# Designed miniproteins, single chains: the designs that were tried, part 53

Each design is a single chain, and the fold is of that chain. pLDDT is the mean over its residues in the fold that is shown.

## One batch from the design tools (miniprotein)

Design m1956
Fold by ESMFold2-Fast:
Structure m1956 (fold): chain A 88 residues (1-88)
Amino acid sequence: SKLTELIERLYREGLELYEKAKEALKKGDIKKAKELVLELEITEGLLGIALGVAKIIGDEEAVKLAKEKLEELNKKLKELKEKIAKLE
């Protein structure tokens, strides 16, 4: 479905942002890491909206996929925030 394709695109974008944020942290670029975390938070929020839409229209495949990808990105986002807090 178009919704499943959107969820997969948002997840891939989230993974790219996560990897870029990790590299920024490795270089000590806290400002860049914070900017990337904000972008990842927006992507996570959009996945949450996609999950809500999937539930409303009864797209069970999209609901399952969105829940799984949202949980993964949320864990990665929390990890980045904890690493940033430790470096400040």
Scores: mean pLDDT 89

Design m1957
Fold by ESMFold2-Fast:
Structure m1957 (fold): chain A 73 residues (1-73)
Amino acid sequence: DAALAAGEAAAARAKELARRLSPEAQRQTEAVVDGLLDAGRAATSAAEQRKYQDGLRKVEASARAAAAAIEAA
């Protein structure tokens, strides 16, 4: 699924950015994004898939915001 693949890419980017901040931030980011990705992979209904795709879009937006903040700092 292209949306899930995009979410995985955004999650990987967020994890890499968080690693540069602290190990604690990395662990927190990994827990959140991995949970969303696992839920998306396990979703069997269209309603559940839409819910997790919305979550993955939010993760991507957060990763972009985090990247911009790190670049600005």
Scores: mean pLDDT 68

Design m1958
Fold by ESMFold2-Fast:
Structure m1958 (fold): chain A 103 residues (1-103)
Amino acid sequence: GFEKLVQELAEKYDLSKDTILATARFLAEITGTNPKSKPVLEAAAQLSKLEDEKGVKDVVGRYLRGEISKEEALAELSSVLGEEKTKEILEAVKKGKTVEVLL
């Protein structure tokens, strides 16, 4: 079930459930997907674990608080991760495919 998957991802990546859920909501709103789907939750956990935690976490938080637009969030995410990597992650999420964010 959804709750068990979130718990397993939180334990696997050493993240809070709230961090995974916030990042999943961000990705779902950006891509037009379901924040409770397994591919979105897995991508959210990996993105949340990325070493530039200040860049990714700050963008997610500001977007979810309504402080920046979707377009501004995408531009800043591309600045943090690189344009090609950002596109790869978002296209994989849209297609329901597993994405490797931590490589």
Scores: mean pLDDT 79

Design m1959
Fold by ESMFold2-Fast:
Structure m1959 (fold): chain A 78 residues (1-78)
Amino acid sequence: VDQAEIDDALAEMYLALGKVLEKKGRYDEAIETYEKAVELATSPEVRALAYRNLADAYEKKGETEKAEEWRQKAVELE
């Protein structure tokens, strides 16, 4: 196991936590948690997932323009 593998695993854990916060309606905390996942993600796949989750959280919060920006970033990685 190297640092990139550890960071990706941590990013996935943050994504899971963010989804729990999002389900609880705690969108600001979910966004912060997903942003942490983006910082840690080393693979394009995990980063794209984090971007999609950020887009979903922003849309649920009513910030449609920010949601579209994050969706576009995710598409560019896929």
Scores: mean pLDDT 81

Design m1960
Fold by ESMFold2-Fast:
Structure m1960 (fold): chain A 60 residues (1-60)
Amino acid sequence: SSKEEAEKLLKEIEEIEEQARRATEQLLSDPSQRPLAQQVQQTGRGFVEQGRKRAKELLE
C-alpha cells in the first residue's frame, strides 16, 4: 500500500539524514572544510524535504 511505501521511504530518509549530520560534524571540525560542510548540509536538507514531500504524496 502507499502508506507502507511512505513509511519505508521516511525510515530510509531518516537514516540518510543522520549519516549526513555526522559527516557534517566531522567536516566542521576543520575550518578549511566549512564550505564543503555547508554544501553537505544544504544538499541533505533538500533531499530530506523532497523525500518527505514524496511520502506525503504517496499518502494522498
Scores: mean pLDDT 78

Design m1961
Fold by ESMFold2-Fast:
Formats: sequence, structure tokens, C-alpha cells
Structure m1961 (fold): chain A 86 residues (1-86)
Amino acid sequence: MEKLEELIEWLREQLEKETDPEIKGLLEFMLDLLEIAKKSKDLESQLKALESILFLAESHSDNPVMREVAERVRELIEELEKLKEE
């Protein structure tokens, strides 16, 4: 899925630029979850990974990168849920 790949690439770019070790660790964990979900090729597994990432991002909403992660993940969840309902 193109948008899942786009999210993974964007997260990698943020990880390269990040200097806060806590946020860097969160970005690494999020990337690991998405790579596992992508490898599964299962829509339900991808949705669960995205929901977990959203929860983590919302828990760190004081950080601007985490706010953007939350926004991007919400958009992708909405798109994938629409595909699941079809």
C-alpha cells in the first residue's frame, strides 16, 4: 500500500533528524511495528499496528513530531477502515 510506504519513509526521515533520545526510541519502535505489519500483508494487522502507533503518538502530543505522526496515522487508519468496510 503506497500510503503505508509513504508513512514509513517519512518516519525514517524524522528519525534521521531527531536528536531527542526518547522521541528517537519511539520513532524506531513505530518503524519496527510498521515493517512487521507490512511484511504480514494483512489489513487487520496493519490497522492494529497503526492504532498502537496512534496511542503512543497521542501519549506524547506535547512533541510536534508526535502530533504529526498522530495526524498521518489517523488519516491512514480512516482510509484502511474504508477499504475494510467495502
Scores: mean pLDDT 81

Design m1962
Fold by ESMFold2-Fast:
Structure m1962 (fold): chain A 56 residues (1-56)
Amino acid sequence: ASTAPHLAAFLAALKEGDLETAKALLEQEGPSAYPRLLELARRVSPELAAYIETLM
């Protein structure tokens, strides 16, 4: 999805395995965005999904 720049950047980070960018986006968006970002991560990278779960 490309409805927001943050989602596009997050998906790019997921595909590249860029944990640094993914982490920065999570911190920037805050806890209310974690469920949405987690669902995206689960489809692309189970490892990043597990990481996001530790932040919640």
Scores: mean pLDDT 74

Design m1964
Fold by ESMFold2-Fast:
Structure m1964 (fold): chain A 87 residues (1-87)
Amino acid sequence: AIFNPSPEERAAHVRAGLGAFRDAVDAYEKGDKITAANLTVAGMLHLALAGRPEEAIEVARKLQAAFDAGDYETARRIVDELEARVA
């Protein structure tokens, strides 16, 4: 069967993905790199399930680059910009 989630299911996955990315930034800032990585993957999977796989990959790459640089301000901005695009 072709995967075709309802608008309500897509909206729920967008909200879950945004929450996971925000929690990933908070975990990384606290030094919990394993939790941050797991939450980034969770956020990416939720965005893909919402029908946004290219955006999921883009955001995950940008977040990883910000985390590697220790730039938590840029990481927060990436999530805020995503929220503005999907709202």
Scores: mean pLDDT 83

Design m1965
Fold by ESMFold2-Fast:
Structure m1965 (fold): chain A 77 residues (1-77)
Amino acid sequence: SEAEARAAYEAGLAALAAGDYAAAIRHFETAVRLGDPALADQAAKALAIAYNLAGRPEAAQAFGREVRARFPDLPTP
C-alpha cells in the first residue's frame, strides 16, 4: 500500500540519519517496490545515496536498471 511505502521511506530516512546504511537500503528498496511512481522515484534517489554511503556504488547502478524496467515512465533528471 502507499501508506506502507511511505512508512518504509520515512524509516529509511531515519536509518540514514542514524548511520545505519544497511537498514536504510532495505527500507528504501521496500519503498521503491510498494510506492507509486513519484514515491518510487524519490526512494530510488535516496537508495542511490545510501548505496554510495555504504561503499556500494555498483549496487546503486544495478538497482537503477531494475527501477527503470519496473517504472519506465519515471522522468529522467
Scores: mean pLDDT 74

Design m1966
Fold by ESMFold2-Fast:
Structure m1966 (fold): chain A 81 residues (1-81)
Amino acid sequence: SNAKKLIEEGKEKVLKAQEALKEGKYEEAIELAKEAIELGMKALKESETIEEITEAIGVILAGIGLMFEAALKSGKEAPKL
C-alpha cells in the first residue's frame, strides 16, 4: 500500500537524522526529522490496517524525539510541528 512506502521512506529519514545528529550536524538532523514526521503523518492518512497505523505513529514519535534532541544539543529552540 501507499502507507507502507511512506513508512519505509519515513524510517529511512529517521536513520539519516540519527546519523546527522551523531555527526553534530544539528540543523540537518532537525530537517531530516521534520521530513520523517511529514512522511509518518502522510502514512497515517493512507493507513488501512492497525499495523500500518502503529508503524506510522512510531515514525512520527521517532522524528519528534530526534528533532528535540538535535535542538537541545544545538542550543536552539525546537521547531514547531
Scores: mean pLDDT 84

Design m1967
Fold by ESMFold2-Fast:
Structure m1967 (fold): chain A 55 residues (1-55)
Amino acid sequence: MEELRKKIDELIKEVNKLRKEIKASTDPEKQAELQKKINDLMKEIVKLFEELRKA
């Protein structure tokens, strides 16, 4: 259970980092790639929360 919580926190931290990179970037292709990474991380976070609820 504690390991899942730590993973969720690290993923949230990574999402926040990617959001800052999007704001700093003027390249639409790079912004789109970063947004895809955020979407993938958000899906992982949702799955981990579902696992945490089942545990």
Scores: mean pLDDT 81

Design m1968
Fold by ESMFold2-Fast:
Structure m1968 (fold): chain A 98 residues (1-98)
Amino acid sequence: MEKLKEELEKIVEELKPKAEKLYEENPEKAKENSRKIMAEAYRRAAEVFEKLGLDPKLVELFREIAEAAERGASREELQALLEELEKHARKIAEEIEE
């Protein structure tokens, strides 16, 4: 778990300032630029989870979110995918805590 936290923290540390800079430079394109950052973040998360041999459904959901963000899917579609990811992640967390 520590190794997963470190890898996810690295992704956040790398992408957060990039996202903030894109918002400052192009506020009119903030939504489009946010989608690109989101796609990169979830693609990297999928690679980390796959490399660590973690749950394949989480890897698949991360890839689906990345692809949806990259192709400009609706807010509703992205929200539905994020909710499915959260639901699956919670189920795994509950199984680990017991």
Scores: mean pLDDT 73

Design m1969
Fold by ESMFold2-Fast:
Structure m1969 (fold): chain A 63 residues (1-63)
Amino acid sequence: NAQKLLDQASQLTQQGAEYRKQGNYKEASELYRQAAELYKQAGEPESATNLLLKLSEENEKKA
């Protein structure tokens, strides 16, 4: 069910944003990665790619 996957991906993305706001980039990146997998499974590869780019950006700030 694509809609369920999109819902879950959205929730994980929001949780990742909360962790990022707290400065927990490691936890945020894990949540973004999980959300990207769900977006890909739902047939939204561009959404997954954009989220992975966000993950890369968060990792860059931390490093």
Scores: mean pLDDT 75

Design m1970
Fold by ESMFold2-Fast:
Structure m1970 (fold): chain A 57 residues (1-57)
Amino acid sequence: GAEKAAEAAKKAAEEGDDAAAGSARYQTSLMSGSEEARKAASANDGKAAAEAALKGA
């Protein structure tokens, strides 16, 4: 489940959809056990959060 959320977050961030990127970033931080993903999400970096979650999956 986390991989799909992380991929969606990365794509949304790359497309510049701030609302979708924010929502996907939040979901990725909840689903991922990655500390790096949570840290990136709190720093408002959706792409970094998604990449960290994908590495952890």
Scores: mean pLDDT 61

Design m1971
Fold by ESMFold2-Fast:
Structure m1971 (fold): chain A 75 residues (1-75)
Amino acid sequence: MTPEERRELVKITALALLKKLRESGKLEEKEEEFIRISREAGLSEEEIEEILNASEEELEEAEKRYRKLVAEELA
């Protein structure tokens, strides 16, 4: 996996997690932890801000991509 592919995977994972937090109403409780984990994963402050401001369509697309990646890993 290239550094670019790894960074894309991290971003997709973060977007998928954010979607779950928004849907469950847990974003307010977990936002600081989400930001901390994203920084530890190597995302920049700018990338984290873009993720936090993602549209519903971007979150839905990221969740679909994440599910596909998880299914391929588990298969």
Scores: mean pLDDT 77

Design m1972
Fold by ESMFold2-Fast:
Structure m1972 (fold): chain A 75 residues (1-75)
Amino acid sequence: MKKIEELKEKLKEEKDDKEKAKYYTELGKEYLKLNKPEEAEKAYEKALALDPKNKEALENLIELGVEELREAVLG
């Protein structure tokens, strides 16, 4: 939980959208470690909104079974 709080504080201070996307991606990974896939999905969606080319966020959303993104990647 402490890592999630740290990432949220970093997001408040970060001005670069691509760096914010990285922090959101890490936040999603931390939520997955806590078995909170809904929170992880939201974090990854925020990362893709800030950086649509963030492969790690996209791959993690596909892994979580977000059907719309699966269709975009697979056909």
Scores: mean pLDDT 75

Design m1973
Fold by ESMFold2-Fast:
Structure m1973 (fold): chain A 61 residues (1-61)
Amino acid sequence: MAERQKEIRERFVEKYGLSVSSADVKKVIEMTRGLAPSIDSIVDLLHDLVLSGQFKGTPVP
């Protein structure tokens, strides 16, 4: 579980240059559990939630 959260956060930084909290990542994983989503699908959903203002993204240098 913790390893998947780390990979999602790293992929999100790599793709969008944004950092999100571990709690927000965990929330999205729980929301999508029944769908068996790919890491890329979770990353894209996190980005949509950041754009909608539901989650906060912090730019990474």
Scores: mean pLDDT 77

Design m1974
Fold by ESMFold2-Fast:
Structure m1974 (fold): chain A 70 residues (1-70)
Amino acid sequence: GNKEKALELLKKAREALLAGDEKKAIEYMQQAIEYAEGEAKKTIEAALNSLKQGDKVAALAGLEEAIKLL
């Protein structure tokens, strides 16, 4: 379902971010937002904003929190 697809995409975003591929991480996070709802969606949006501001540590923390919320 949508929750499982969001979770798959967030795990891919985390892998991309850990590998230093910020562009791929952003793409996966944007896709995950389409499948996420409520608090999880807001958490992904906040993490994406952190990544766009260059705060990779905050972005990774936000990805982990979004994964826990799904």
Scores: mean pLDDT 88

Design m1975
Fold by ESMFold2-Fast:
Structure m1975 (fold): chain A 88 residues (1-88)
Amino acid sequence: DPAAEAARLREQARRELQELIDELEKEATTPEAKEYLAKAREALERGDLEEAAVYINMALSVQYTPEELREMHKKVSEEIRKEREERL
């Protein structure tokens, strides 16, 4: 069932983003990064995975170097994309 598969992949992406937010909250040292992570968590609770990813990216841009930010953003984007394109 394509609809059930899409729902499962979206739920997995939501869990991956939630875990990433939890990890980043432990590492965040700036108030701005913590604020963006809080907004990402709220977006994730509403089911807005795309908005959550935007806020995660904003938190990373305040907290980390451009290279570190690119690697983290790439991992999040690749995980979501890979699950969308892979057929099980």
Scores: mean pLDDT 75

Design m1977
Fold by ESMFold2-Fast:
Structure m1977 (fold): chain A 78 residues (1-78)
Amino acid sequence: VALTPTEEAVLNALAAADSPLTVAQIAAKTGISLATVSQALASLEAKGLVSKITDPATGATLTVLTLAGATLLLDKIN
């Protein structure tokens, strides 16, 4: 799977946090704009590397790293 530098930065932010993040939290952690992060997340979700979940306590949309996304990051390091 081919990743852009932006998509890789978003995946790394999710992996480093070890928790579901909102688009705003990912933007803050990466220094990337909200619009660019949203586009990267849509592409990553289409690739099966992240999933969106709804937080039942707040109704907010959270993004989580999938096993496929975690495996890709490990592959990229080696």
Scores: mean pLDDT 76

Design m1978
Fold by ESMFold2-Fast:
Structure m1978 (fold): chain A 66 residues (1-66)
Amino acid sequence: MADLARKLAPAVAKATGVSEEDALRAAATAVSGLELGESEEEIVSRFKDPKLQEAARTAVRLVKEA
């Protein structure tokens, strides 16, 4: 779980322009949310900041492609 989030965080940061810390948070939330059976919309709704919502959507997509 954590290793996948750390591997995906640089790609999320590059795609969305968020900080590496925010990209890691988004990636970790996407990985854990998908493992719990949460939808993309449920994962995205955990963030109030629109920039972090875009990072979370990108992270969900990358996790599904991995």
Scores: mean pLDDT 80

Design m1979
Fold by ESMFold2-Fast:
Structure m1979 (fold): chain A 98 residues (1-98)
Amino acid sequence: MLYEIKKAVAQAEIDAIREMAARGQIPKDLADKMIEILKKMVELYSTGDPSKEPEIKKLREELNKLYAQISDQISGADAARLTGRRLLAIGDGLDKEL
């Protein structure tokens, strides 16, 4: 089973967001919201149900809005890096599972 790869990717993203929040680089409240969305995405992936793809897409759109809000409070380069790194990590995990 390949769910361990998806979990590892999600944990790495959560850890990175928590670290930046702990260092005062991003607002903790927004970081916590992003982490909750990531956890929900992990739960949806764990269902193995393709009909959940629209819900996952909606959660990704909500995450993108939070990254945009954070970019107003930190450097745009750091916000773009976080978004890019998260998307690449998720993509790599999914590609290895497929």
Scores: mean pLDDT 68

Design m1980
Fold by ESMFold2-Fast:
Structure m1980 (fold): chain A 100 residues (1-100)
Amino acid sequence: MKKVTLTATATLPDGSTHTVTLTIEYEEIEDGKYKVVQRADGSVSVYKINEDGSLEKIEGKFKDVKVTIDGQPLPAGYTATFEFEYKDGKFTLLSATVTG
């Protein structure tokens, strides 16, 4: 099992700026762009971003998906969205957004 942590700076709904992190476990994933959405209810949705920008929901490829803000669990009422590219064994963060 491999692990990766992606770190970004995001502006929260109150206008303040904070450090946000996404940690995922994976074994084998295909190259491409991905979108991860974590909601305050604890639900996680993972999508592959197709060449036309459409989203394909994926299951079972990522484990133990966790988002933190300043090292703390995602606050109630918040949704965090990360977009990243996986290519040739490397992760590149594209965006991180927090809404409430």
Scores: mean pLDDT 82

Design m1981
Fold by ESMFold2-Fast:
Structure m1981 (fold): chain A 55 residues (1-55)
Amino acid sequence: DKVDKINELVAELVEAIEKGDWEKLEKILEEIAEITGVDKKELLDTVKKRIEESK
């Protein structure tokens, strides 16, 4: 299921950001972009919004 895979990748993405693992972050964003056809920049903006929300 694509949705399950995306949810798993998003969870790993958040964890990578919290750990400061930018290499893993980039790889996860590339994989999500491939699956969804979404621009990597748009995904990065979404991730940044979640970090802002954690304040």
Scores: mean pLDDT 74

Design m1982
Fold by ESMFold2-Fast:
Structure m1982 (fold): chain A 74 residues (1-74)
Amino acid sequence: MMATVAALVRNDPAIIEAVKATLLAAGATDVRVLAHSDPDKRVVVGEFESREKAEAAAARVAALPGVLGVSVSV
């Protein structure tokens, strides 16, 4: 089953790229950066083939500096 990781991050190019790279390294099939209503924030979204891959990726992303929150959905 497909699963999605969404990370709320500071709007910093370095942290956005670190989160994108972490999601791709964890096996994300697609990665997007979405606008947030707060211009100082962005949402980085990764899609995964399984919940297990998504949960492992979410744990790794949550450890990165500048990440404010992470969620996993199916």
Scores: mean pLDDT 85

Design m1983
Fold by ESMFold2-Fast:
Structure m1983 (fold): chain A 80 residues (1-80)
Amino acid sequence: MKEERKRASLYTGHVIDGIGGETHGEIYLKRGDLKKAADAYRRAAESFRRAAEYASPELGKKYLAKAEEAEKKAEEVEKQ
């Protein structure tokens, strides 16, 4: 019970950080700052991986997929 509350808190924090990274990536991309956009998407990917570690097995798979998509966006931006 106490352990589950700690896991939920860490999970929620990492999900929020991941979403924030995606939002900043989109903002930088719209402004043409490709380097900052790529860095923001990579940060989002790292946060989603951390969220997956604290999630249930089912949710973990979903957040690992989100991390892969964020990494793909960073790579696509860097290839320009």
Scores: mean pLDDT 81

Design m1984
Fold by ESMFold2-Fast:
Structure m1984 (fold): chain A 74 residues (1-74)
Amino acid sequence: EELLKKLKEIKEKYKDNPTAFVSEAARLLAESGATDEQIKKFAEELGLDPELLLSTVKMARKGIAEGAARRAAA
């Protein structure tokens, strides 16, 4: 559960900023290759809306893929 440990560290770091916590957690999950099922489980354990976190991770993954394609073309 290395991802859950990192997610808890992010939650502690951004305890006063829930928006930043969700954003950073979604970025970590997008970079880690976590499955939809794992994302929902992590959301439940962190007290987040599973659908909100899953949606945010999918958006982050799309952004990463588009960014990588642009950097490879440059």
Scores: mean pLDDT 75

Design m1985
Fold by ESMFold2-Fast:
Structure m1985 (fold): chain A 79 residues (1-79)
Amino acid sequence: SEVLSLASPGTFADVDEKTIALIPPDAPVPKEALLTLVLHEDHFEVYVRGEYATEIDFEKALRALKALLADGFTAVLIE
């Protein structure tokens, strides 16, 4: 947890259960997460605007994160 709290926003390491908030570039103030990813040992649970949507494997989650960051989303690690 301490090592994880030193990670830059958008940097992700699978060492514990974590929540990643994804904020769109045009989000109104206060900045609210459009997508929330809850990390488990081998998958992510996906929440859209606070509601459970689905779960995805780690590889799909990483591809989605890369695409969203390229689109200007900000990833924030919640510990």
Scores: mean pLDDT 63

Design m1986
Fold by ESMFold2-Fast:
Structure m1986 (fold): chain A 86 residues (1-86)
Amino acid sequence: ELERRIEELRRRMEELARRAEEAIRRGDFEEFRRLAEELARTAEELARLYEEAGDAEAAALYRRGAEAWRRLPEREREVRENPLPE
C-alpha cells in the first residue's frame, strides 16, 4: 500500500538524519557526506510517492529537501573549517 511505503521511508529518513547529526558532531565529515547523499535519495523517493498519492505540496517539500541534502558537499569545506557547535 502506498501509505505504508511512505511511512517506511519516513522512518528510514529519521534514522539517517539522527546518524548524520552524530557524524557531524564527531567531525566525521566523510560519513556525514555519505549519509547526506542517502538522505537526498530517500527524500527523492518520498517526493515521488507523495506525487503518486496526489499530494503535490508534500512532493514539492521533499524535492526541496533532497536538493538541500545534495548541496551539502559544497558546504562540507565550510563545516570542516568551522564545525557546528554543540
Scores: mean pLDDT 76

Design m1987
Fold by ESMFold2-Fast:
Structure m1987 (fold): chain A 96 residues (1-96)
Amino acid sequence: GAAEEAALLARAEALLEEAKKTKDPEKLLEIAEELLELAREALKRGNPDLAKYLAEKALEVALLALKLAKNKEQVLRAIALALRAIGLIIEAELLK
């Protein structure tokens, strides 16, 4: 319902503020993963608009993690998260 969707958005906003303040690729990868989980939850709750928004933000954070990546593992994790975000954006768009 609306209360749960507001809670998802509030958590996402807190994660995005944290992403703006960090240069740690590990922290950015964790933030991108959590944003993707929030996006999937929004989709399961029947809100494709919120899911698409959250997945787009997860993609932005994953790409920032890729830019700041210090090793091959972080590069591959960032690419995997970006691809998952793109897939969820497409899925959410198809459900509109």
Scores: mean pLDDT 90

Design m1988
Fold by ESMFold2-Fast:
Structure m1988 (fold): chain A 79 residues (1-79)
Amino acid sequence: MRYRLTVTAPTREIAEALAEGIRELAKKFGLEAETRLYGTTVEVDVDVETVTQLAGLAIETVGLALELGAESVKLERVE
């Protein structure tokens, strides 16, 4: 199942830090993630086999986003 995490940052520098942090979190959960940066928006596409992997990545991503001052976090099913 493919999902997309979209995080909006107040600055490009925070968006770059978020992209790197989320990439490391995906590795921690054993997920293959495609990370893209569009201005101050970070998009991360992940293929997950279990809801537990998705939930873990989402929770840790929200925590990182709050710590770095992100404006929004969105999770959606893509395919």
Scores: mean pLDDT 84

Design m1989
Fold by ESMFold2-Fast:
Structure m1989 (fold): chain A 65 residues (1-65)
Amino acid sequence: SEKIEEARELARLRAEAAGEEIAKEYGADSVEVEQVDETTFRAIATKGEEVYEKTVESPVLAALL
């Protein structure tokens, strides 16, 4: 479904934005985004040996699945 694909892409973009915010706040060297489950993404920002994580859930994806 196009709606599910759009909602998934929006959730990914939100996770990327969250990772960018963490990177700005902590001066991170790298940012990665991973999909944890069907409705959840995780942004991971790394600064040397320090790791900062933020979970982003999509209620829109949950409603569509």
Scores: mean pLDDT 81

Design m1990
Fold by ESMFold2-Fast:
Structure m1990 (fold): chain A 58 residues (1-58)
Amino acid sequence: GIDQLISYLVDGDLGKAEEFIKANKDLVKENKNVIIDEVAKKSKNSKEQIQVAIDTML
């Protein structure tokens, strides 16, 4: 689920994050703000950096 993607993004496992995003595009798009907010809270990255990363993987 989305919690697994958040964990991949927080851990910097971009390969697994991209695989999840491409397999679950609609789910990621519907939950994009929640993903960005949770990754920003658990990492020191800005919401803007996280948004760009997710958009690049879509």
Scores: mean pLDDT 83

Design m1991
Fold by ESMFold2-Fast:
Structure m1991 (fold): chain A 98 residues (1-98)
Amino acid sequence: SKQESLESIANALKKILDYAAETLGLDPEVVEQLKAEIEANKDDVGKLLEISRRLEQEIDAAVERKIAENPDKAEEYRFEGDVIRTFLAILDYLAKKL
């Protein structure tokens, strides 16, 4: 159902956020803020997509920071960012079908 799909989208976004936080070392305060916003807006696809876009911005910033700190791992960090962005793109596509 649409309700079940919507809950699945919110849960998937939380899982992607946790994965990004663990792999890229996102700021714990930013992670907590985004999780709170997902929970508060779990019934609003449009707002979940806006949160997804903010998460993408945080991922881009984290990748750039990690590359600056360790340039010899730039390719690895870019790949990790690309994987997470791909998950977000799939989620966006599924959300727009609701």
Scores: mean pLDDT 88

